# Designs tried in a protein design run: designed miniproteins, single chains, continued (3). Part 90

Each design is a single chain, and the fold is of that chain. pLDDT is the mean over its residues in the fold that is shown.

## One batch from the design tools (miniprotein)

Design m11318
Fold by ESMFold2-Fast:
Structure m11318 (fold): chain A 68 residues (1-68)
Amino acid sequence: MSKEELEREAAIYFTAGGLLYVAAQLENDEETRKEAVELFQKSLDLAEKAGLPKEEIERIKKFIEEVK
């Protein structure tokens, strides 16, 4: 995948994870929360492969820690 494709996929997974996290919080659904974390982890992997700035990588990592 190109760097631009990796960046776009990272953004897509992060957005999907965020939506699932909000749903999990509203529904008190532990399984949906775990799915949100998995999507954030995929976003992190793609962002690292894309070579995003350290500040962006750290922001994603911090968000994952907050939603665990």
Scores: mean pLDDT 81

Design m11319
Fold by ESMFold2-Fast:
Structure m11319 (fold): chain A 74 residues (1-74)
Amino acid sequence: MVEELGQQYVEHIKEGEEYLKKGDYKKAAEHYRKASESLRRIAELSPDLPEHGREALLRLAEELDEKAKELEEK
């Protein structure tokens, strides 16, 4: 499942960028939030992930949530 979550993350980033280029900021934000959720699930479902690795994934997820919020406010 972690591999599939990684694929979902990449796909949502790609879709978010595509909607951003089209000026659909709300759809772009939706996909960035879904990408963030995929990263959070990877952190939760990776028992062998060291704490610093989990923190890195959660930090990236937080950055994506912030980016989505900025796009929603446009």
Scores: mean pLDDT 81

Design m11320
Fold by ESMFold2-Fast:
Structure m11320 (fold): chain A 64 residues (1-64)
Amino acid sequence: LSAEEIEKLAQEALAAIEAGDREAAIRYLTKLGLSREEAERIASLPKEEAKAALERHAVRQIAL
């Protein structure tokens, strides 16, 4: 994945979390390289905490 693709997937995951679409959020998060367990954990967080978790996971690649 390119840095631009990572940013787009992360933004779509966060948008899905905000919309309450947990299944879509998990799908985008796994495309970012997260395990299913970690994707489920982050998808269950509020959007702000999910954003922080994604930044911690790949802060230099995602740059949200």
Scores: mean pLDDT 74

Design m11321
Fold by ESMFold2-Fast:
Structure m11321 (fold): chain A 91 residues (1-91)
Amino acid sequence: AEEIARRLEELAEELERAAEGIRKGDIESQKRAAEAAREAGRVLLEAGYTLEGNEMFTLAELIEIGSLQVAAQAAEVAARRLREMAERIRA
């Protein structure tokens, strides 16, 4: 449980940094954010959080194909949800 919570927080930090890059027009940050969201989806699915994992894959798609503004917002939403999940897992 603690290992999964830490991994989700690490991915949330990566998504937050990538969102800042996306807002500055960095397309490579958009790609990194999509990859981080997909990795979070895999971690959640393997842990049995199927709804949350599938939501992360949906957010990853929005990050990958969206405009810079949409991608940044989706990355920020993904980061917030991962932090919420980490707290829930620790409880």
Scores: mean pLDDT 88

Design m11322
Fold by ESMFold2-Fast:
Structure m11322 (fold): chain A 100 residues (1-100)
Amino acid sequence: GAELEAESQRIAANRDGLLRVAEKTREVAKEAQAAGMDDIARLLEKVSELLERMAQGEPRVEDLAIALIALSVAANIAERQGKTDLAKKIREVADELAAL
């Protein structure tokens, strides 16, 4: 029925959104590594892996909260280290994730 079809489409849209944000997070992780911010790069890589796992199964609110907190921590560390452009990109990724 229409209700089941709408739910299926919502699940597919959320999955595609999670995979898109995971890819963007991984690209920002590469930029962090290039900037010598290995701890941030590692944290962002783990967030990307978490988002990919969420896309492969049923996303849980706790997993989303963990990802958003990790992105916030990474952005704050980047800003504190004077990496303002990197912090901005991490915040943009967090905003996209929160909009899903």
Scores: mean pLDDT 81

Design m11323
Fold by ESMFold2-Fast:
Structure m11323 (fold): chain A 84 residues (1-84)
Amino acid sequence: MTPQEQQIIDELYERYGDEIMREAGISEEQARIAVEVYVRYRTTLSGGELNKDINRNRLIDDIMRRAGISREQAEIAVKILEKF
C-alpha cells in the first residue's frame, strides 16, 4: 500500500468510520476493511468505471468476503463512503 493510499484510508475511516459502524451494524475491524477495499477500487478504477454495476457489484462482493458481513451491510458502508 502506498503512503497516499494509506492517508486516504485513514482520512475516510476518521470521517466515516463511526457512521459506518452505527448504520451498517458492523465492528471497527470490519469497517476498516470496508474502507480499505473501497480505497483500493477507487485508486484502481476511474470514478466513472467504479460507478458501473459490474465494478460496484465486485466491490460489494469483495467487502462481504473480506469483512465477513452481509450484502446489505456492505452496501450501506459503500453509500456512506461515496459521500467522499
Scores: mean pLDDT 81

Design m11324
Fold by ESMFold2-Fast:
Structure m11324 (fold): chain A 64 residues (1-64)
Amino acid sequence: MTEEQKKKAKEIIKEAVEKGIPGSVVKKRLEELGFTEEEIKELLKELGLSEDQFQNAILRKKLE
């Protein structure tokens, strides 16, 4: 994964969390861009988010 691809993926994840987009939809979007499940997991970890925390953050935003 290049640094440019990494930055773009992190922006997509951040925007999705802000907009309350489900983690499953974001995962599918990133996979369509050529990211593997392992690479997505690593990106979430770098952002301080586990898979469960990512899903919970989206749910909290929807309830607000």
Scores: mean pLDDT 69

Design m11325
Fold by ESMFold2-Fast:
Parts: C-alpha cells; structure tokens; sequence
Structure m11325 (fold): chain A 62 residues (1-62)
C-alpha cells in the first residue's frame, strides 16, 4: 500500500529511484508515514527525496 502510494506521488521518477525507495519501505515499514510525507514535499525532485531517505537510513544506523 505504501509502495503503491509512493509510485502515485512520483509519476516522473525513474525505476531505479522507485526501487530504492520501495526497498527502504519494505525493510523499514515503521517509517512509511515519514517517507510518504517526504515524497509529498519533494514530488518534483525524486532524487532529492532519495537523498533525504538515505539520510534517515544513516540516522537509524547511528
């Protein structure tokens, strides 16, 4: 459901970026709401969204 909403919010994103974001949601479903909020904020810049999600992933490893 979150992955489907992500693809709906990012119709212009390349497949590589979408796969990376869907993988993060699959591994960290507890952060789905935060990732979707970032997707709504950065719908026009999927690469920036991916960088923000990678920043979140780094914080989870700290």
Amino acid sequence: SAAAELRRLLPGADERTLIALETFLREHPEYAAEVLALARRHAGDPELLLREVQRLAKELRA
Scores: mean pLDDT 78

Design m11326
Fold by ESMFold2-Fast:
Parts: structure tokens; sequence; C-alpha cells
Structure m11326 (fold): chain A 107 residues (1-107)
């Protein structure tokens, strides 16, 4: 069901945050990517969650490969104010605030 897929997407998103906090950036990126794929099925309702998952996956993968996340993330034309703020917080390495704001998308 849609409800089960969204529940699964939220679980992957939370696992992504947990792995990131542990410094396991590859596992974090994989979990955020799975969340992105599931939210993409319901883009009309979960567009912010989809885009946040994408930004977090890219950021986590950039940390894993020691690439600049800013150069990749600056290519995105973000519309949602909360997602723009998540990007800003991540690039300033304000992770606690970034993850708190990201989780607020699911309230």
Amino acid sequence: SKEELIKEAKEYFKKGIEYFKEGKYEEAAKNFLKAYELFSLFEEEYGEQKTASQILAIYSWSKYVNASPKDILDQFKLKDEKVKKIKELLLNEKYEEAFKLALSLFE
C-alpha cells in the first residue's frame, strides 16, 4: 500500500541520519537514496521529502568520496524553503540543526 511504502521511506530516511551520525557515509547515502526512490513514487504529496532525501544522499556520498558537496548541490534549483535551509545547514556542517529540520518534514 501507499501507507506501507511511505512508512518504509521514512524508516530509510531515519537510518540514513543514524549512519551519517556514526560517520558511515556510504551506508547513509544508500539509505537516503532508497528514501528518495520511494518518495519519488508519490512526488505530488512528498516532493519536499523526496528532494531532502536527494540532497542528503548527495551530501553523504560526497563525504564518502571526499568530494566537494557544494559544487554538486549548487546545481540544484531548490524551491522549498525548508529544503534550501537543510542544504545551507549541511554545507555549514550544522548537522544537528539540519537533521532536526529534515525530520520536521515528517510531522
Scores: mean pLDDT 89

Design m11327
Fold by ESMFold2-Fast:
Structure m11327 (fold): chain A 70 residues (1-70)
Amino acid sequence: EETLELNTWISEKVAEALREGDRLIAETGDEQAALDYIRKKNEEIKKEVEKRLGKKVDMFLPLRRGAPAA
């Protein structure tokens, strides 16, 4: 099932991007650099998804500005 395979891949890539963003903040203390990295990864993931499906997709990674979660 293409949707299951693609969803698994997206979930893995999103988790990787967020993990690296957190690591970057821990190393540099620069939240903006981490957000820029995640934003770049979001665009890369979207392009790869479109490539795998051979068509356009609507996709948004939930990016937080740094507001505390409930």
Scores: mean pLDDT 68

Design m11328
Fold by ESMFold2-Fast:
Structure m11328 (fold): chain A 87 residues (1-87)
Amino acid sequence: LVEEAEKLVEEAEKAVKEGNYEEAYKNYLLAIQLYLKAKDYDKAIEVAELLKEKIPEYEKAALSAISVAYKEKGDEKKAKEYEEKAK
């Protein structure tokens, strides 16, 4: 799971360099989902922050993913904060 997520982040970074933002978004999102499944919530948040920074058009999707990661981590206050920001 973690090794697969790391490869997806590498593919997303390549797609960003090539201007393939939709492919980059897909790979970042899959990496976030794999980190969440692995219960590596800090890495899921880190990748969602990268998505927001590299592809601002998907900021709301990135904020929603950060909210989910905080909720799974048990940080309800942060989860709600990011949920509101994603609206």
Scores: mean pLDDT 84

Design m11329
Fold by ESMFold2-Fast:
Structure m11329 (fold): chain A 65 residues (1-65)
Amino acid sequence: SSMQEQLRQQLAEYAKQGFEATLKGDYETAAKYYRKAAELARQLGDDHTAEVLEEKAKEAEEKAK
């Protein structure tokens, strides 16, 4: 469906932004984008991917302190 396609594309973009921010040491931005990607994974019913992204967000949140 077009909605699922839009959510998948947005998830990929947010995950990419989180990864790029992590490589730059911008952990506040990384956490924000990984959280956004995780929410989209939940909306898609992909709980496993959401859990992985939530863990990445938590790691970034700890490094941002």
Scores: mean pLDDT 89

Design m11330
Fold by ESMFold2-Fast:
Structure m11330 (fold): chain A 60 residues (1-60)
Amino acid sequence: GKGLYRAVRDFEARSPLHLSLRKGELVEVLQEIGDHWLVGRSLVTGETGIVPRSVLERVE
């Protein structure tokens, strides 16, 4: 993967391709899609989907 990230805010999916996140949720980033989207896997739910890059911050 591209690294471990954390949701800086809640994000609600609007399509089946989106990953819903709660603020503070840990996400493994698997792939980048253009300048605005990431493919992530939630470490809480195991679900995979796309999220706005602005929703995630990289953690150590």
Scores: mean pLDDT 84

Design m11331
Fold by ESMFold2-Fast:
Structure m11331 (fold): chain A 73 residues (1-73)
Amino acid sequence: MRAARLEELRERMREAAENGPTKEEIRELVLELGELLGYREEAEKILKLIEEGKLEEAEKLIEELAEKVHKEL
């Protein structure tokens, strides 16, 4: 399920923010989800935010992706 994968990514981002940091692991998850879910452009935006250390903005984009997935299916 696409929504479940997005939720897992969000949880991993929260873990990185709390235990700090697992940005590399999050990057790999975002790339994989972008390829598998077909949201490559959104995945690239999320990766850019993660690289800049803007984890909260990245989470917001992930929420928007989750809503798109929910609306489509």
Scores: mean pLDDT 64

Design m11332
Fold by ESMFold2-Fast:
Structure m11332 (fold): chain A 62 residues (1-62)
Amino acid sequence: MEAERVLREYEERAREGERRVDEAARLSTPEQAESLRQGKENYRRRLEEEGRRRAEEIRRES
């Protein structure tokens, strides 16, 4: 239950972050947009890793 909630929160943060990056990329030069796209992929991956780690920690405490 709680672990699933934490995973959902991290997924929502990832989606919100991606939306913000997409908006910034639309207002940027092509070179800046490429850099932002790479940052978006890295940001998503880091949040997924953090979410899994947090969920595992909660499951271990339960």
Scores: mean pLDDT 79

Design m11333
Fold by ESMFold2-Fast:
Structure m11333 (fold): chain A 79 residues (1-79)
Amino acid sequence: MSPELEQEMEAGVALVHAAVLKVVALKNPVTQEDVEELRRAARELREAAERTSNPGVSESLRRTAEELEELAREAEEAL
């Protein structure tokens, strides 16, 4: 597999995972584990954004990471 294709696939998987976590967060995460998972996913999205050469993909990943960090913060404050 080409490095560019691997980056595109990695970004796609990360975005799908983020979408699932956003739904979980909206249903009121009730555990510290849910908060840590949101923060881990946000970190992985930021790392993927730094690895991609596509500006549009990078911007999308960074925006999604920021959204997950906000959800994690809100969830932690609700605990």
Scores: mean pLDDT 73

Design m11334
Fold by ESMFold2-Fast:
Structure m11334 (fold): chain A 102 residues (1-102)
Amino acid sequence: MEAARERAGAALLILHAGVAELAATPGVLSVTLDATVEEDEEAVTVRATVTAVVAPGAEPAVVALLRATVARLAEVADEVRAEITVDGGTVTARITAVFRKP
């Protein structure tokens, strides 16, 4: 149990660091992080939605930072799934990170 929870904790820190970096990015107007941690007999799962409202032309930098955050999550998680969507002035990342128990 402990090892999976510790890795999930590291994933939450990575997500918060990514949000802080997005908030410091030129052209980012707002960033929202909504994260849920679920635990069952087999795994701890972190589900996160990061929503950034951006000025025109800031989308590529925000997508690159979100991709970097997902890559960092893949270093600590057993499985990572991510979907990044761009819709006008809004960039949304839906991320699932899975931490399997022994």
Scores: mean pLDDT 85

Design m11336
Fold by ESMFold2-Fast:
Structure m11336 (fold): chain A 67 residues (1-67)
Amino acid sequence: EVLSEEELEREVRLSLALMRVSIAIRAGDLEEAREILREAIEEFRDDPEAVRLFEELLREVEARIAA
């Protein structure tokens, strides 16, 4: 199981996006978390699993903002 350069790059970017959004949510910066998630959805739009994950997180963040 050796990741190609492109697969490794995509996995690293996905991990960084998840880390950034997690930090923003934990810090209470929900507006920043929403922006990060919107950017991630656009960046990973060709990856349906990643899009689904980010859309679920975005819905959660937006619900917290609306509360």
Scores: mean pLDDT 80

Design m11337
Fold by ESMFold2-Fast:
Structure m11337 (fold): chain A 88 residues (1-88)
Amino acid sequence: SEEEERRRALLDLDVLEAFATMIEYLYKKHKIDKETVKRILGELRRQIDELLARYPDDEEVQARAETLKNRLKEIAKKAGISDEELEK
């Protein structure tokens, strides 16, 4: 159903947000380096962009995905990664 597909998209965003939080924590604890943060956040951003492309007309999915993309940029900034570097 369309509602079930939408709920799965929102759950996928929650999972990606949990991953981003884990990466922030691991970097703060000096368990991963800047290069690892950049690689993983770049992959998460790509997955968010793919999800945005699949739900172009869903305002809630779009808004939550954009909020998460901004969170990835904030985490990247704490690791010394520019928006330009993250977009590669």
Scores: mean pLDDT 86

Design m11338
Fold by ESMFold2-Fast:
Parts: sequence; C-alpha cells; structure tokens
Structure m11338 (fold): chain A 64 residues (1-64)
Amino acid sequence: MEKAIEEIAEYLVKEFGVPREVARELAEAIVNGDDKTAVRLYLEGKVTAEQVNAAARKAKELGL
C-alpha cells in the first residue's frame, strides 16, 4: 500500500507538476477509496479532474 501511494504521488509530481504534499494526499485517497478527500482537493482547486482520473488509472495499472 505505502509503495503504491508513493509511486502514484511521484507520477503526479513528474507528469502534472502537482505539489508533492497534494499528490500524496490524492494518492492516499485513491488507494483507500476516500472519495470525499479527492472531491475536496478538486473543489479547493488543488487538483484537476484530469489529475484525479490519472491517479485512478495509475492505481489500476498497479493492480489496485
């Protein structure tokens, strides 16, 4: 779980320039199925819908 969160967060930082703390929070939300946190980050303007969808796709590639 922790390694998957780090890999998704690193992907978001490198591909989209998401700040590491925000990328990690989104990655944890996706891995844990915490829709409320993902929606909150989107509504606060910290992530885009494209970045949320990219994190979810990366999680599926990792077998989650």
Scores: mean pLDDT 83

Design m11339
Fold by ESMFold2-Fast:
Structure m11339 (fold): chain A 97 residues (1-97)
Amino acid sequence: MEEARRLAREIADLARRDPAAADRALAAAIRRLRGRDMGDFGDALADEARGLSAEQQVHLARAVARYGVDVDPSVVSATVLRLVGNAIDAELRERRA
């Protein structure tokens, strides 16, 4: 659990600065966890990503779908839906600013 949350925070921080580095870090994290704590990882990733722009959230959702091929589809779907929800929230806030 703690390792999954730490990896999620690192990936979200990278997604703000370097989307390509975030993609590589996500792929490495999925390989490292090997299906363990993937639900906790997905939840932590979506939570840490709430501060990202709409474009960064969508990029991260696409990366989760791309690299999550060997992960439980229900976990991948839940994580992607949470990230898309974050992107919609970010877009609505940007439109109000």
Scores: mean pLDDT 82

Design m11340
Fold by ESMFold2-Fast:
Structure m11340 (fold): chain A 68 residues (1-68)
Amino acid sequence: MMEEDNKLAEEAGKLIKEAEKALEEGDTERAMKLLDEARKVAEQIRNPTLKALILKEVEELEKRVKEM
C-alpha cells in the first residue's frame, strides 16, 4: 500500500475513535462532526479495498448515531 494511504487510514482511524468516545458521552453533534471529517479523509484514500474498509467503519458509527 502507498505510504500516503496508510497515513490517511491512521488519521481516519483516530477520528473514528474520537467519534466513538463522543457517542459514549452522548455528544451526538460532536460525533457526527468527527465522522464527517473521517469520511472526508477516507475519501482521499486511493487503494479501493482500504478505502472501503475505513468507510464501512464510518458508516457503522453513522448508523449508530442515526438510531439514537
Scores: mean pLDDT 81

Design m11341
Fold by ESMFold2-Fast:
Structure m11341 (fold): chain A 60 residues (1-60)
Amino acid sequence: GMAELEEQLERLQREAVRAYLAGDKATFLRHAEEAMRLQLELGLLSEEEAARILAKLRTL
């Protein structure tokens, strides 16, 4: 259900932050992109907003 998807999104976001702090850019980007996909499916972000955020993340 929606609650499970929201919990999955929260977990992916936490794991992305941990990877970033550990210097694992590849793992960070993977988790960030999965979280972005879920946010798009849940209607929390527009496709344009997601594309802008993802572009910025890839420059880190």
Scores: mean pLDDT 80

Design m11342
Fold by ESMFold2-Fast:
Structure m11342 (fold): chain A 71 residues (1-71)
Amino acid sequence: AAEYAARQALEIADEWAKDGDYENAKFVLEIAAEKQPEYRAEFYRRLAEIYEKMGKTDEAEQWRKKAEEAA
């Protein structure tokens, strides 16, 4: 169940990002990281990808580092 819930959060965030709604995509991932801290590395990695799509390269690098620390 936990892996399934984590995957659902990633898929929902991906759908928001595909629609260009990066704010909702980020919000979903932040809430998911709070609810499922054991999967925070995956959520932080996805956040880094969203920041890259937004052109926020420095912020994307920060989230990538947080993901490595959480792994």
Scores: mean pLDDT 83

Design m11343
Fold by ESMFold2-Fast:
Structure m11343 (fold): chain A 61 residues (1-61)
Amino acid sequence: VSQEELDAEIDEALRLMRIAVAINAVKHGVPVEEALEWLRSIPGVTDEEVEEARKAIEKAL
């Protein structure tokens, strides 16, 4: 496994972790828009990732 492949796997794991944190926050009373704004504040998070998180939150509720 190359370093680039390992870095890509770590980035995907971090992406899934961020989405899971946002879902958990909403389940505990944080407004959806605040959870999504938190994601937008993280360096390297794309608009596409925020939209996927929105869909994941809606499906989890």
Scores: mean pLDDT 80

Design m11344
Fold by ESMFold2-Fast:
Structure m11344 (fold): chain A 100 residues (1-100)
Amino acid sequence: SRQRLARLIAALGIAVSAYNLAKMLGDEKEAEESLKVARDILEQLVAETKKMSPEEAREAVRLAVRILKDVPELQRHFLEIVKDDPELRKAAEEALAEAS
């Protein structure tokens, strides 16, 4: 649903912010936990896109990429979880190229 997508995108932003703060504070344990939370949210987001129109799914992917722009590890993870969906993979690669 659109409401579930909005909550997942918001949660992803919070997890990425927590990761960046943990890195600035030198808290390696909290950084690793925040990455794990972000990965779990990304997997839920990709699952949610399978219930959407192709246009809505592509927009969801673009929104996720904007949040991940400064975290290469999460960018790599995201590309792995969308690799078997050609349309989502293309949307992710195009959005990442624009963010670079």
Scores: mean pLDDT 85

Design m11345
Fold by ESMFold2-Fast:
Structure m11345 (fold): chain A 77 residues (1-77)
Amino acid sequence: MEVERLEEEAVEALDDPEKHEALLEELYRKAKELGLSDEEIKERLKEMQIRALERAAELGLISEEEAKEGIERVKAS
């Protein structure tokens, strides 16, 4: 579905935190408009983003410190 495609695009944008964050907001809004519950979307996006940040750090796409900061932001939201 379109939401799943946006999720993959957000993961691919992990090397640019600002772009990644903007894509997550758009994805969240679109999924909500498509009838997914707000809380279900938030939980899915948080888990996906945390996993994506961890993978990006392991692959060397971003630093471990950048990944940790991103994860803390996701948990705080």
Scores: mean pLDDT 70

Design m11346
Fold by ESMFold2-Fast:
Structure m11346 (fold): chain A 66 residues (1-66)
Amino acid sequence: DRRAALAAALVKMANEVMNMKGSREEKLKKLQERAAALGAEFDAVVEADVITVNGEDIPVIRAAPA
């Protein structure tokens, strides 16, 4: 399922971003930017509001099938 694959990719990306150097605000902004790029490319498949990484809830772009 493309949706499941995208969800897994988002979780992996969130883990990578949270392990980057920088402030939490900067990390969240970068994660949202990357999630938006994924959403724009796969808008019909992505549907996620929040990803939890290391006990922290990270907001992501939500998109529904057309």
Scores: mean pLDDT 58

Design m11347
Fold by ESMFold2-Fast:
Structure m11347 (fold): chain A 58 residues (1-58)
Amino acid sequence: KAEELLKEKKLEEAIKELKERIKKDPNDAEAYKLLGELLIILRKEEEAEEYFKKAEEL
């Protein structure tokens, strides 16, 4: 649906920015947590859980 696709585009852009932060600072626990939260909104719970685990390991 068009509205869902537009929301996904905005979330994808935010996710891309957070992934870029992680590339520059792999120890940025905050970026991992934020990325996990955005993935929850996208209903990607398994991927979100992986990022939350990574944040806790840091």
Scores: mean pLDDT 77

Design m11348
Fold by ESMFold2-Fast:
Structure m11348 (fold): chain A 77 residues (1-77)
Amino acid sequence: ARDEAARYLDEAAKIAEKNGLTKQAELFRQAAEHARAGDLPAAAQKIVEAMKSGKLPKEAREKVLKAIDYLAEARPA
């Protein structure tokens, strides 16, 4: 779940970078690193900052939504 979330965040970062959204791409990469480390609150905070800061292509937003679903699955029971 964490690795899948991180993968989708890396995909969102690549899409953002191709669209000239370099700050958002960096925030998504940081979110992916936090997700892999299991720091779910830090990952979520970076996602919020990235989405707040710019106009994301629909394809990037779709990847972020998938990442959020995997982060929710990764939470402790």
Scores: mean pLDDT 78

Design m11349
Fold by ESMFold2-Fast:
Structure m11349 (fold): chain A 72 residues (1-72)
Amino acid sequence: MSEEEFEAEVLRALADMYLYLGDLFDKQGKKEEAKSYYEKAIELYRQALELRPDDTVAREGLKEAEEKLKSL
């Protein structure tokens, strides 16, 4: 695995974590915190996709985070 591939994987993992935290806060009715976490997830997924544009998992995560943010 290249350094670029490893960095992309770390960014995606962090984005997944922030997406999960966003969901937890949204379920608690904490919409401002949920929004912050979804926005962080979106940014990290975009960074991961800049390094690996063909990462379908990162693309699906980005789409999910964007849809959830729009629903707040």
Scores: mean pLDDT 86

Design m11350
Fold by ESMFold2-Fast:
Structure m11350 (fold): chain A 72 residues (1-72)
Amino acid sequence: SVADRLLELARNRDLEGIARLLQEVLGMDEETARELAEAIAGLPEPSQRGIAALIEAGASKEELEAAVKAAL
């Protein structure tokens, strides 16, 4: 699943991989995807799982940005 892929990339601290996934799945621009990838990789694992679940549920890029900001 997209959620499992995000969690694997986050576990491996693959910022470029996370940014690419956000661009592919949510249509995010490269700059925003890179900023969110850095933020997501720095979150505790429970928060990363919450973000992954939102993406799997079809959250918009705006909803994801708000969720990541709230988790920081």
Scores: mean pLDDT 85

Design m11351
Fold by ESMFold2-Fast:
Structure m11351 (fold): chain A 62 residues (1-62)
Amino acid sequence: MSGVEAVLELNRLVNEGKFEEAKKLLEEHKEEIGKVLSESTGVSEEEAIKAAYEQIEKAEKE
């Protein structure tokens, strides 16, 4: 799976309320996802991954 494909799948899982699958995908593809998100947002890969986890956690609590 490419980084772009992983980010699209991550967004799909979050939108469908599949938060456990979203976290698992993020963990399995964190390098590819981190690179894509870092390039898109201008933050570091580590910060991008942390922000992605925070977004999933916030969505899960809603």
Scores: mean pLDDT 80

Design m11352
Fold by ESMFold2-Fast:
Structure m11352 (fold): chain A 67 residues (1-67)
Amino acid sequence: GASARRDLEAALAALERGDVVAAMSGLHEAIRNGSGSEKELAERALEALRAGDVEAARRYVEEGLSV
């Protein structure tokens, strides 16, 4: 939904500036506010960030924004 999309946009902006903590916060909010594919992609992005894979996290967020 619109709230989850804004949360994903905020997470992407945080990743672009290298702010992993802000990106994780945005992804947690996207998971809370999202459903279906938006929520699943936000969960995958958060797992990627926890593993240190910023590139994978970025791809998942971009995919969530393309729906």
Scores: mean pLDDT 84

Design m11353
Fold by ESMFold2-Fast:
Structure m11353 (fold): chain A 73 residues (1-73)
Amino acid sequence: AKKKAEELFKKGQEYLLNSDYEKAAEYFEQAIKLDPKSEKTVEALFNLAGAYRALGDEERAAEYLKRAQELLE
């Protein structure tokens, strides 16, 4: 599962760099689902918050930001 989660995370980053926020969000959500305890999970949650903010979904962006902050406490 870890290798697949890392591949999905990398795909999410590629789409984020290309400003394809919908696909970026899909790949980051799949990566988190496969390995929720990964060191990349906090980064994926911050990236999801950024992607949803870019899509105009402020409520979902705030939800992912809160989840990322909870993992750092």
Scores: mean pLDDT 82

Design m11354
Fold by ESMFold2-Fast:
Structure m11354 (fold): chain A 65 residues (1-65)
Amino acid sequence: SASTDEVTRLIGRILRLIGEILDLELELKKAEEAGDEEKVKELEKKIKELEEEKKKLMEELRSLG
């Protein structure tokens, strides 16, 4: 059904975002250890934006339940 296909699509998108966030968190840790304050701020902003996108997709997934 359309609902099943939509759930599968949303789960796939959420999993990809989780992977991207984890990669950025690893880069953030490296930037923090290097004392690169500008890169830390850039990475924190990107992580926040992806976390917000993930939250919206999770809310969409919940609305289908």
Scores: mean pLDDT 86

Design m11355
Fold by ESMFold2-Fast:
Structure m11355 (fold): chain A 79 residues (1-79)
Amino acid sequence: MEKIKEILEELGIDVEEFEKMPKKEQILELEIARGLLLMKLGVAKIEYRRKPSEELEKEIKELEEKIKLLDEKIKELEE
């Protein structure tokens, strides 16, 4: 749960408020967060193909990990 809280905080979502939300609203917030991270990942991958760097490689890996964690949490809440 710690890593999900960090992702939400980075996106400007109040974690305390999120934890008080109904399950359906939590899923919606996580889906919005996932969409934002997917857009960032797309941009980073385009930039990496144009000008590869260690910093971009790290950013891509971090974004992929964050998206995976959000996907897992969304599935958990839907079950």
Scores: mean pLDDT 82

